# Designed miniproteins, single chains, continued (2): the designs that were tried, part 106

Each design is a single chain, and the fold is of that chain. pLDDT is the mean over its residues in the fold that is shown.

## One batch from the design tools (miniprotein)

Design m7677
Fold by ESMFold2-Fast:
Formats: C-alpha cells, sequence, structure tokens
Structure m7677 (fold): chain A 99 residues (1-99)
C-alpha cells in the first residue's frame, strides 16, 4: 500500500541520518530525533498489527531511541544500535508487505 511505501521511505531516510551521524561523529539534536522517531512510530501504528512480534520488536527499538534522546538531549548512535535498528526494521517491513 501507499502508506507502507511511505513508512519504508521514512525508515530508510532515518537510517541514513543515523549512519551519517555515526560516521561523521556529529550528534543529532534530540528534539529533531524524537520528532522523526515519533513520526515513524505513528506510521507503524497506522498500518501494522501491534500483536505481531516483529512489529513489537521494531516499536520497542523506536521507544528505546526516543528514551535515550530524551535523557541525553542528543543522539550519537553506536554501530550496534544501528545494526539492531536495521534488523528490527527489516523484520517489521517484511511482515507488513506480506499482509
Amino acid sequence: TEAINQLREAILQTMGRLNFARTTKQPINGATFIAQFEQIKQMVLQVADPADPAVQGFLETIDAFIQEAKAKGEVFPTQEQLDYFSDKAIEAMRVLEEA
């Protein structure tokens, strides 16, 4: 669906920003980061079954990033955090596209 395609684009754009911050060592402003992740979370909740384990795992990953941004005022993701986010996003997107 169009909504799923928009969600995929938002996820890819966010992954690009996180990777850029990691490689350039330039932290992302916390408020900007929170707004982006809350938007992705709302998009997921509009198209996804929240009972699906892959969807739950992705939402938990988003919530963890939002919590970190709120606590620190900025986000400088680790490679481990990027890999984990990527894996959870891929799992959730597969389920959404197969539904």
Scores: mean pLDDT 82

Design m7678
Fold by ESMFold2-Fast:
Structure m7678 (fold): chain A 59 residues (1-59)
Amino acid sequence: DEEKKKELEEVIRETAERLREIGDEWNKVLTLAKELRDKKGLSFEEALKEAAKKLGIKL
């Protein structure tokens, strides 16, 4: 069924796009966590939690 094939291709495309966006957001969290660690003297774990909270990302 061509319609089912197109629906699967759409799901695959959306999934790939979301994975790319998750990668971008994770990179932002890591960058902010590094800054917080360097500036506030937080542990990396504490810096990650604070960075995720500031960016609205649940870990």
Scores: mean pLDDT 75

Design m7679
Fold by ESMFold2-Fast:
Structure m7679 (fold): chain A 94 residues (1-94)
Amino acid sequence: MIEREVDGSRQDLFDALVEAAVEAVRTGKEVRVRSLTDPDVTIYAFPREIGGRRVGTAVIVSKSGEVLAYTTAEEQADGTIVVSPVQLSSLAQS
């Protein structure tokens, strides 16, 4: 497992989420990112192999274990990594 820290705005958290998903694809290792601005928020990224290609799923998780946001990074046949748009849980913003 790779451990990282992030500080700053909501955008910095989303950038860290994308970077964690990409790092999980590149390394084949789990990534954990701890927020310095909100210690109750953690980012986890998990590598998987689907159809011979590496996929990294990254989630922002609250202290209670609720998924607040997620993204997926996928290795393409040419070796490029494509990142899906960040998805937000609308229920977590209530």
Scores: mean pLDDT 80

Design m7680
Fold by ESMFold2-Fast:
Structure m7680 (fold): chain A 80 residues (1-80)
Amino acid sequence: MLSEEQKEQLRKMVKEEVALLEKKLNVSFSQDEIDAITEELEKVYEEQLELYAAGKLSGEEVQQILADTFFAKVEEFLKK
């Protein structure tokens, strides 16, 4: 089950992490890119939570999949 607070927290975390990456790497992300990263993570998170609730994934696997998804999207935009 996903609470409204968890969804809000995920969106805030994505924005904060992107802002930190912009400052650290001296790059800029468009709002469209940030929105695309957020949308992808929300979709993946909902799918992974369903599998977790069914006992098909561990908590570590969910965390790894989310981290890999975020990292892959960031790298994709940075290669542009």
Scores: mean pLDDT 77

Design m7681
Fold by ESMFold2-Fast:
Structure m7681 (fold): chain A 80 residues (1-80)
Amino acid sequence: MEEIRRLFEEMLSRTTDPALRATLEAMLDLIEYMLTNKAVSEAQRQGALDRLRALAATLPPELRAGVLEAVRLTEKALAE
């Protein structure tokens, strides 16, 4: 979790656009929810991961790499 949080904090420190900042914060909240809530079903986890990847594709190239790495770390953590 801390590595994922660090990646988002770094991206947020480079982002001045309020809409992009809100998107990054919402993505981090979703990741934290999935990693801390043991009641999340496998279908909900897969749907959330797919949504995160889709959102990453809409971001500027400089943010996409960081978000995709955070998604990869989230998927690895969920696989345990």
Scores: mean pLDDT 79

Design m7682
Fold by ESMFold2-Fast:
Structure m7682 (fold): chain A 90 residues (1-90)
Amino acid sequence: MHVVAVVPRNGSKVGEPGSGRAVFEDGELVYSETLYFSSEEDVRRVIDELNRAIREGRNLVVFLPKDESKPTVAFRLRVEDGEVVAVPVK
């Protein structure tokens, strides 16, 4: 399961800290916190959707906060070779 919201470039550059957010502007990762995914398979699905949105040159915010009631896997996002990738958090 994934949540992506498109935001204006000048309006939402800084996400609220501590909420499991990552912020992208014009295909670049501007701000990243640890994101919590429901599974490793979910990570790949979210990354595919993010790459589609980023190729459009849109600003977007990802909201994937920790869910204490369910097992989650922790990742942070990076942009490598023009593509969004997920890196596991220690």
Scores: mean pLDDT 65

Design m7683
Fold by ESMFold2-Fast:
Structure m7683 (fold): chain A 76 residues (1-76)
Amino acid sequence: IEPVEPTDEEVEFLKEHLDEAIERIQKLIDEGKVKNPEIKKLMEEFLKKAREAYENDDLEGLREVIKEMIEKNKKL
């Protein structure tokens, strides 16, 4: 049986670690390690959405952010 959406436990786990992930990604942007300006813009938009969902305790917003991340990264 394959769940279509992340579970509440998975979303809560990601929320707990989202702060650290956001900080790491932001550091990569700030240090100029992201050479492609299109990728940099996408990462900045992702960080903004993730921060807003985290600040507002918005589990649905977090699910949307997770789904968008999966679609863009296409985990193999």
Scores: mean pLDDT 66

Design m7684
Fold by ESMFold2-Fast:
Structure m7684 (fold): chain A 66 residues (1-66)
Amino acid sequence: SAREALFEKYKDEEGKLSFKQFLELLTKEYGIPKSKAFEYFRKYDKDKDGKLSKEEFIEMLDELGL
């Protein structure tokens, strides 16, 4: 629920996290450095559209233990 609430707060009008919003979320809410947030985005942006879906975001948090 907390993870889903963060996704809803930062998502764009297409229901995805843009690169900019993803970096803001990880740096402000989780205290993750921008360099690591960038690495995570590149790893989990599987379709390479410059956005993360809710599924990809939750999968990442589960794998990182957040």
Scores: mean pLDDT 81

Design m7685
Fold by ESMFold2-Fast:
Structure m7685 (fold): chain A 94 residues (1-94)
Amino acid sequence: SDYDQRIQQNPNDWQAYHNRGQVLYQQGRYDDAIDDYQRAIDLDPNYWQAYNNLGQVLYRQGRYDDAAQYYQRAIDLDPNHQLARVNLQRVQQQ
């Protein structure tokens, strides 16, 4: 993947980790996607999309309490974003 080369060249490229995490998620590689989203968050803790996307992976794994926490973090970073709020409501209603 082109993202593997970007990460090898610049291991602090949080966008490359986030984008590779999305590809891994689409492939059903949930644990690998979590690792990449977590690395993106570690490098840029203010990127609300990484928290929302990590929450979606956790939701797919049935880890609803963990998913809710990450959706809440995404909302805290971008209170005007509707997607994370909708996702949080779905998790809380089970």
Scores: mean pLDDT 87

Design m7686
Fold by ESMFold2-Fast:
Structure m7686 (fold): chain A 95 residues (1-95)
Amino acid sequence: SMEKYLNEIQELVAELVEAIENKDYKKAAEKIIKLVELLSKYQKKKYEDIVKDFMDTFLSSNLEKEEILKIIEEMIEREKNKELKEILEKYKKEL
């Protein structure tokens, strides 16, 4: 149901925020990967658009570039989708 997926997104966002506050970038990366998959599946958004939205949010936040870079590196290590990995590698190079 739509309500179930919205609840999953809310829980993942809360867990992502907690992981970032705890400097657990591995856990943060795992939560973002799950969010990207859910948003792509249920909102029919392209991976590039979803990753751009996350990057814009991080760059406009109080997160340091080193923290953003660490999150991206942990995502690249864990992501199995080739297209999504290539998008993440591009953002890593531009930081």
Scores: mean pLDDT 84

Design m7687
Fold by ESMFold2-Fast:
Structure m7687 (fold): chain A 73 residues (1-73)
Amino acid sequence: SLRDKMLADIDRVEERARALLEASEGRVRELGLQALRYSALGRQYLAQGDDLRGQGYVSRGIGLVLEGERMYE
């Protein structure tokens, strides 16, 4: 289901964001922290039945971890 996929995406964002928190560069760590915050918002809105907002926050979290991963290179 869409919900199951979104929950799996949130778990993946959390794992990738935690890896960014181990970076020496503060800017990369900040992106990881922001991604964790958006994953938490995604879970919150999904729990409320707001799949559209939940998906929006998951998408933003994915964008943040991608940005951090590019900068960490």
Scores: mean pLDDT 85

Design m7688
Fold by ESMFold2-Fast:
Structure m7688 (fold): chain A 104 residues (1-104)
Amino acid sequence: SIEKIKELLEELVKKGNEAFKDDPEAQALIEQLKESVEELIELIENKASPIELARKLAVIGILMAGLLFEMDLALKQGKVSQETVEEIQRLLDELFKELVKAVS
């Protein structure tokens, strides 16, 4: 599960940075998401309390929602393709499902 989370995060960061190479705000949001997921992994490895895990997962959910909003805006502005948006949405969904499994 942790290995799968790391794999999905690496793919998400790579595809996100490629899609938003000219969008500093989207890149900053992707970096915050990366840092928050890495912090959640550390909390899991250190056997943090269920409340601490739930709080970090909630922050990650908010960051993912923000990225989805930025992706929709970029799509409407013609800055990113529908196929790229669907790929990143799929990666975000899979990553969130793996994170929920890891904290349960």
Scores: mean pLDDT 87

Design m7689
Fold by ESMFold2-Fast:
Structure m7689 (fold): chain A 71 residues (1-71)
Amino acid sequence: GHHHHEELIRTVRGLVEALRQGNVPAAMKGALELKELGETEFADKVLELLRRGDLESALELAEEKLKELEK
């Protein structure tokens, strides 16, 4: 519903902001929250990129997800 969708958008925005700041612990937390919200495939990809230290690819993926959700 709308409440779930709004929470999803807010969580992805928080992930994008954390990644822009290079805040890996905050980005990890955001990805885990997204997994709890049912975005398992997306969250697992972000977590894998973060574990490899690939913050640029993680940010690109998160920005693409945010753009998709805001349509």
Scores: mean pLDDT 85

Design m7690
Fold by ESMFold2-Fast:
Structure m7690 (fold): chain A 86 residues (1-86)
Amino acid sequence: SKAQAEKEIEAITKAFNTFYEELKKLADELAKELNLSGSDGVAALWAGIMAAADALLAGKSEEEAKKIGEEAVKESALEAKKKKEA
């Protein structure tokens, strides 16, 4: 529905504007530490933004959404490392 799409876009926009800088720093640090490609770092960042947006849509606080976003960045980075080691 249009109302659902508008809420989803609003949540993604809020997550991007609120968490981009911190999640990008985390993704960049993990990419360097785990010797990942720049594209893997970008993928981890976007996984974090999308997870934080989903948390905001679920009515979670900004603090909880940030934590969920950070966990998603870490999970994405570890998955990329595992794939590289295979």
Scores: mean pLDDT 86

Design m7691
Fold by ESMFold2-Fast:
Structure m7691 (fold): chain A 92 residues (1-92)
Amino acid sequence: DEIEAAAARAIARIDAGEDPLRAVSEFFLQVLGTLSHKYGEEVAMEAVSLGSLAFSQAAEEARKVPGASEAEIFKAGIRAAADKIIEFVKSL
């Protein structure tokens, strides 16, 4: 799954010490490009919108954990976004 691969790559970059914000941006750009090519812009935009919401919700929950690092928060967001986008695509 290309979306799972994009998420795994972004998480690996964060684990390697890269900027979490850049990793998240690259993840969403890769998803947008992949889904636009396969399903068209409308579907890609909806998927990114749903993924962004899931990211925000998961990041907010992760921030409630005492001592949570920015890397942990962003990785939780990426995992939630990927899961949501995959479920959306499976519903097509």
Scores: mean pLDDT 87

Design m7692
Fold by ESMFold2-Fast:
Structure m7692 (fold): chain A 87 residues (1-87)
Amino acid sequence: SMEEKQKRIEELQKRLAELEKEDPDNLGIARVYYELGEIYESMGDYEKAIEAYRKAIDVLEKIDPNHPGVDYLRKKIAELEKKLKEK
């Protein structure tokens, strides 16, 4: 439901704030941004999904510039950008 998704977004945003205070470049932050992206994507909010996925990439690249998750997320962003341009 939309109410469950909104509650999950709020929980993830609170988790993100706490993680950023302790270690701004940790893998947990990348996971939170990835989950936010998935929720926004499931809601059809592709612009917010792309933003969240890009932030996940930024964190992953700081930890490991060759992280395999980066290629996966870049492909996902390209697919969502195409959906936005179609209408």
Scores: mean pLDDT 84

Design m7693
Fold by ESMFold2-Fast:
Structure m7693 (fold): chain A 117 residues (1-117)
Amino acid sequence: SMFEELKEKIKETLKDFFDKLNFSEEEKEEISEFLAELELDEKQLKALLIALRHLYANPFELPDEDLRELLSQTGLSEEQIEKVVEALAELLKTHKGELNAELIKELARRIKEAIDS
């Protein structure tokens, strides 16, 4: 099914990230199923991966020009990039350095809203 294909694509795309954070197989399945249910397209999934890599490398750091440049390479408009950057900045006000399943799901929701225009 298209849902199962999307779920497997998400798992493969986030595999190295999931492994770095020592997520269990159950957590990987939960996150991938949630993201597949959101129906993230390829642009949204790439933006999510870039944002997650930024959070992993720079916990609590505000989004900078390097993040904006990486997001621009995914084919996002300037307006979409600003919405993603704003969503990430707002999340950083409420989440303190823990990349858990709930933060990943919330970030994915906000990225979908930012790019689904």
Scores: mean pLDDT 77

Design m7694
Fold by ESMFold2-Fast:
Structure m7694 (fold): chain A 100 residues (1-100)
Amino acid sequence: SEMRQLKLRAIGLALRAIGIILDAELLMSKVKNPSKEILELYEKAVKAAREAIELALKALASDDLAEMQAYIDRAEKALKEAEEYLAQLKKLVAEQLAKE
């Protein structure tokens, strides 16, 4: 039961992180000349999301419950950072588009 719950949670975290990368790519497609701040937030969001995917995959590859939980906890932190960077990216993209 515990092992299955942790594996499902890891899969969910990886899928959410993939969604962040896709959302970031869609936001970048709307801006012809992105500012330096937009480029930096995009890079930070994608980097944090990729880290969340890597950690979630490490959790799935683990046979130890404590090790799986540690990777999941780290993946959740990376995902939260990615979500925060994506929110800032959305705001700056909207602000730039309103000025064009």
Scores: mean pLDDT 91

Design m7695
Fold by ESMFold2-Fast:
Structure m7695 (fold): chain A 76 residues (1-76)
Amino acid sequence: MREQDRRIVRETAEELRRNRDEYLDELVRKAKESESSKASVLAGLDLLIVGMEEDGASPEDIKLFRDFKREVERRL
């Protein structure tokens, strides 16, 4: 990742920490609209997590997105 991309990831992680429930509700709602929407939401989160791991993002940010994905899956 470029430094600017890493900053965006950190800012997104901070937003998730502050507004987690709102983001969770929105993604779960979107995923429930269709099987295609569900697949897209889950695949998007997987690709983001893999990209973060390959780029050496912070373990805390990776854990935040992994826990978020697990919670989305649990509510589907």
Scores: mean pLDDT 75

Design m7696
Fold by ESMFold2-Fast:
Structure m7696 (fold): chain A 119 residues (1-119)
Amino acid sequence: SPADELKQRLLDVLDRVIANLERLIEEIKRTGDPRHPRVRALIAETRALVDEAHRLVIEAYKAGVLTPEQAVELLRLLAEISQVLDDLEAGRITPEEFIARLKELIARLQDLKARVEAL
C-alpha cells in the first residue's frame, strides 16, 4: 500500500542516518580532526539525510503511519542530531563529547526505528 511504501522509505532513510552517524564517529577517530574534509563532507551528507528524514516523518504522520508520540520523538532526535553537528562545527563541543553524544543518538534512533517497524 502507499502507507507501507512511505513507512519503508522512512525506515530506509533512518538506516542511512544511523550509518552516516557511525561513519562520522569512525572518521573522527581516524583523523582526530573535526575540520578534516572527509568529516565535513559526512556532516553535509548527514544534514541532507536529516532534512529528508524530517520531511518523511511529517508525511508519515499526516498519512497515519506514525503515532503522534513517535512523530514528536523522531523530530526531537533529528533536531538534536542537527544541534550536535552545529556544536561540533562551532567548536562548542570536543570530538570526544561529539562521539559520546552521537552514540547516544544512534541508540535512541535504533530503538525508535524498531518501534516504528513493530507497527
Scores: mean pLDDT 90

Design m7697
Fold by ESMFold2-Fast:
Structure m7697 (fold): chain A 93 residues (1-93)
Amino acid sequence: GPAAARADIAQAIQLLQNAMALLQQGNVDDAIQQIQRAIGLLRRAATYDLSADERARIREAIRLINQAMALLRQGNVDDALAQIRRAIAILQA
């Protein structure tokens, strides 16, 4: 239900915020682990009975986070951080 989805979204935001701190410290491997956990929670949240707008926001956040993962694999930490910040902002809307 919506409460379970909101709990998963809140936990995903915390994991993404922790990942940003790890990236700023140069700890890319631990950041990737936090990001993968966040993606899993967001994918689960998207399976719950949500409004079309809430589901669209989750899908857009997942898209931005997947782009951040691709940027991290290329060594582009600054652009990855920007995509993660955008994803968090969308999830908090």
Scores: mean pLDDT 91

Design m7698
Fold by ESMFold2-Fast:
Structure m7698 (fold): chain A 100 residues (1-100)
Amino acid sequence: SEISELLRELLRTLRQARDYADLERAVELLGKLVEAAKKSKDLEDIEQVDLALGLLRGRALEMAAAGVVSPEQAARLEARLDELAKETTELYEEVKKEQE
């Protein structure tokens, strides 16, 4: 499915990430994954988005600690990840209420 393909590409991008541009690519893929989850309205899909978000945060932190990304680049990534995290949380609560 679209979600499975996007998740696979995101995970591959994170494993192969060498620089800030690779992390920006991963954030773009995460954004597409959030949009796909909004379309599916499946709690398991939303949970996969949340997992992917956590993995992206972990990789970004690792690369920042290694000096591969600047503090300014790290702050920019974190701001975008915070936006996507809020969207994912709001989507989860909306879908969960629809199932109650």
Scores: mean pLDDT 87

Design m7699
Fold by ESMFold2-Fast:
Structure m7699 (fold): chain A 90 residues (1-90)
Amino acid sequence: KESYSTSAARLRQFASKIKDPSLRTLVLELADLVEQGDKAGGKILLAAEIEKCPTFNLILSELSEQRPNALAKLEKDRECLKKVISLAKK
């Protein structure tokens, strides 16, 4: 409940610092999934395993901590993140 709301708020704060509008939109969509409280974390991790996203768990950790490397990892895994979000929405 409350932890999902907090994680979504952090993702939205991080998204506000992203200059690339397409990457910002992906982070906002991830925040919306987390906020819906449908155990999106479990769905997202399962989707990442199905799509074989090698660093997705590291991206989630770095976004949660707002680390400087988070943006670089999102750029590398952008297509994988897009696929994971699409699959998690089903």
Scores: mean pLDDT 66

Design m7700
Fold by ESMFold2-Fast:
Structure m7700 (fold): chain A 106 residues (1-106)
Amino acid sequence: KVKEEIEKGNKYLQKGIEAWSKEDYEEAIKYFDEAAKHYEKALELDPENQEARYNLAVSYALRAAAYKKLGDYEKAEEYLKKAEKIAETLSESDKAHVLDIIDAVK
């Protein structure tokens, strides 16, 4: 069940990245939202799951980037803060990767 939720999240995360590459930022936001929901469900089942935490933080950071591209700076800041909060719970290397994404969005 946990693995199934992570796999679904990963599929939506990849679709979001593909939409982003096509500059379809509204579609990217929808896919990153779906990815986050699946990772959140995985964390409800297994709160210590590092893969789900890392990918949730990435999903929030990329969603913030997409909001910034659309000129929604308030939503971008909201999702960057969500990503930063989760990043604090990650391993040093995973935290560094999430912070690099956040810094690229700022």
Scores: mean pLDDT 87

Design m7701
Fold by ESMFold2-Fast:
Structure m7701 (fold): chain A 100 residues (1-100)
Amino acid sequence: SKEELEKLVEEIEKLVEELVKAAKENPSEVPKKIEELKEKLEKLIEEVRKASEDDQLWAAEKVGKIAQEVFLLALEDPKFKPAADVLNEAMTELNDILNS
């Protein structure tokens, strides 16, 4: 549902914010936050597969914005590269769904 997609996007945005804070304050938590992000993105992708074309496009645009923001962080600081890679992999899967 659109409500479930909105909830998952909000949870992903929150995890990215927590990951950025962890990278600065407690770097040992970063791998755990990356795994949580990966699991949440996997759930989002499964919900997108069941969604309308409009909701699929909406979700892809939201994740794409998050991926772009993290990509820019990774250009300045390599410690964000694993998060950027996970988001880029999710964008590849979302784009494959949109082109199917």
Scores: mean pLDDT 86

Design m7702
Fold by ESMFold2-Fast:
Structure m7702 (fold): chain A 55 residues (1-55)
Amino acid sequence: SSLTEQARALLSQALQQIAAIDEEEKKTGDKAGGERQKQAVNDQLQAQLAALHKA
């Protein structure tokens, strides 16, 4: 598979996860929890992209 296509899929998935976290944050009012969850998504994305470039 194209590395570019795989990277785009990972970015798309991360954006969907962030959107879901934003919706939950609006529902619960837990801004701090939402920020922590979004940081975890960003950390995971960075690790996945790094692993993809090593493959």
Scores: mean pLDDT 84

Design m7703
Fold by ESMFold2-Fast:
Structure m7703 (fold): chain A 88 residues (1-88)
Amino acid sequence: SPPPVVVDTRDLDPDVLGEVMQRFTDRATALAEQYRAGRLTEEQVREELRRFIDEAVKLARERGMSDEQVETLRRLLRAAGDAFLRDL
């Protein structure tokens, strides 16, 4: 297994970060339920997570995050997605 990834979130807008992480939790919960029910494959779950990350990054930019903050958020969401997929 890859080592745990630590991402510093201190420079991120806490309101936008909170909204994105809540949306991630809701999406991940729904995807896990669909996967356990046999309605989605692991590859389909992975594709839905990629789409979510792109949507979340777009939202962060629209909320005024800098390119550097957006790249930090993208790294955080990729790490969270990888951890979620490992625990499926």
Scores: mean pLDDT 84

Design m7704
Fold by ESMFold2-Fast:
Structure m7704 (fold): chain A 64 residues (1-64)
Amino acid sequence: GELEAKREKLIELAIELVRAQAALLPNLRSLEIRVENGEVVVGRATSDTGTLEVTYDVSKYLPE
């Protein structure tokens, strides 16, 4: 339905945001992106200086 299509689009955008954030890190060594429960995008980027983990719960951005 329309709600499922919007959720999928928000997941795509969250993944793109994770990739964009990882691209700003100096000396990026690895990037892992997981989608949990079909609505939570978890990104883990490892650089030579440390690891950045970000989480986006797309349910917070759904209509209503």
Scores: mean pLDDT 80

Design m7705
Fold by ESMFold2-Fast:
Structure m7705 (fold): chain A 80 residues (1-80)
Amino acid sequence: MEGDREAIRKGAEELLKYIKENPDATSEELAELFDKLAEEHRDTHPRAANFFRDLSLIAREGATPEHMRTMMRLVLDSLS
């Protein structure tokens, strides 16, 4: 449980950093980043992996990079 929350927090921070460094990133590129995060946590933090997989689906269904940035800020706030 504790490790899953920390994995989600670090993933959200990594995504926000990626968006800052890649302002022209597409929703598809963000979905690929979420897929990578899901695979990285699959064996150690399955709840975090499922969370990132769901975010990947949201990105592919039409969430823009700005929407994903807003969502990640809300996620970080909820984990505070």
Scores: mean pLDDT 79

Design m7706
Fold by ESMFold2-Fast:
Structure m7706 (fold): chain A 86 residues (1-86)
Amino acid sequence: SEKLTPEQIEAEKQALIDQAKRFEQAIKENASPRELAVLYTALALRAIGLVLTLPPDVARAILEEVKASVSDPRALSIIDKVLASL
């Protein structure tokens, strides 16, 4: 069941999409291993935080939309691992 307003849920979804796209862009630009590690960690923690704060059905719906919004296998792998924890 939904505990937040639709606007709050949309904001959390957009923040996760933006973080995933930042990681994807850094990969495309051949960012340093350190920068990629920082962005990977930020994306993973944000996705985990979402799972811990929202009902499982809402978290799953958001993660599926984020997955549909990115194409890089490394970004997809993070989202898939978090989805598997639900």
Scores: mean pLDDT 82

Design m7707
Fold by ESMFold2-Fast:
Structure m7707 (fold): chain A 72 residues (1-72)
Amino acid sequence: AAAAEAAALSAEGHKRMVDLQNELNATIARLQAEADAGSPEVRKQAEAEINKARQDAKTEFDRISAENAARL
């Protein structure tokens, strides 16, 4: 049934968002550890990379959310 396919697509979209959030959290944790242990230059670079990773992830979350809404 079309409703079952829609539910499966929504579940896949949710899983992709969870996986993306987990990858983002792992990336932030690694970069934060580098910032905490590194020189001031390393910290500045790590903070810039964390900000970019958050922005890129937000764009991807918005894309997945829009695709999930559009495919239903």
Scores: mean pLDDT 78

Design m7708
Fold by ESMFold2-Fast:
Formats: C-alpha cells, sequence, structure tokens
Structure m7708 (fold): chain A 98 residues (1-98)
C-alpha cells in the first residue's frame, strides 16, 4: 500500500505541485522512520533509540494525514483510499511498536 500512496502523491503533484510534493515527502519520511525503528528493534537497540525513531514516524504520519485532508477535494476516490490505507496501517504499526 505504500507504493499506491506514493503513486497517489505523485499524481497529486500534477494538480497541486506544492501540496503533492509535501505529501510525497511526508510519506517517504514516514516509511524511512518506520524502517529505521524496525531495524533498531531487530538489532536490540536501546528503548530510547527505538522511541526516537517511533516518534519521528508518528510526526510524518500526522503530517501525511493533515496533507491528505487538505488535498482531499483534489484527489480521486482511488487515491483517497490508497492514502487512507497507508495512514491507517502506519498508525497501527507505530501503536504496536512497529
Amino acid sequence: SSGAAIQAAEETRKVDPEGGEKLLEAIKKANDAMSRAEGLVLRGASPEEIQAAVDEAKKYIDEAEKLRDELRPKLTPEQVAALDTFIANAKKGVELAL
């Protein structure tokens, strides 16, 4: 679903270049932070290091959600569904500590 969310953000750039670019960056940064947090857990990093990566992921997930809401009138139903799925899955992942 992250691929579908990235595609939705890229398509949004054609209609709203600034909004679409911000959304694309938020999705990428959320994915990167989640991957870092997962890697930290797998190698037995400190709780403080893991929490910092989780907090960074939450920040970018919240940014992506806000941008989705702002851009919603410019999105197709398929693009909204892709972004909704990404945000829901990302939130669930960070709540379960990855």
Scores: mean pLDDT 86

Design m7709
Fold by ESMFold2-Fast:
Structure m7709 (fold): chain A 103 residues (1-103)
Amino acid sequence: AKELFEKGLKLYEEGKLEEAIKVFDEVIEKYPDTLEAADAYLYRGNLYAILGELEKALEDYRKALELYRKLLPEDHPKIEEVEEQIKKVEEAIENAKKTGTLP
């Protein structure tokens, strides 16, 4: 799990966004109930947000939050980080809907 996640993180840091998503997909598929899977959901959510796929980003952040709450203490910084990302993406989705194409 860790080695595969670290491969995804390296691709993320190198700006290889689509390749990073594929590796994070493998972490989630092969190791679904791990901290590495929670981190993979978080980073894949970040990548979807960068690509403008806001609803996919929101789904991934919610999955990361679910796993972090299951695996970590309630006061862990990772939980606060994901909750903040969820708020930002929800606000971005709401703003996109409010600026819809008016004639």
Scores: mean pLDDT 81

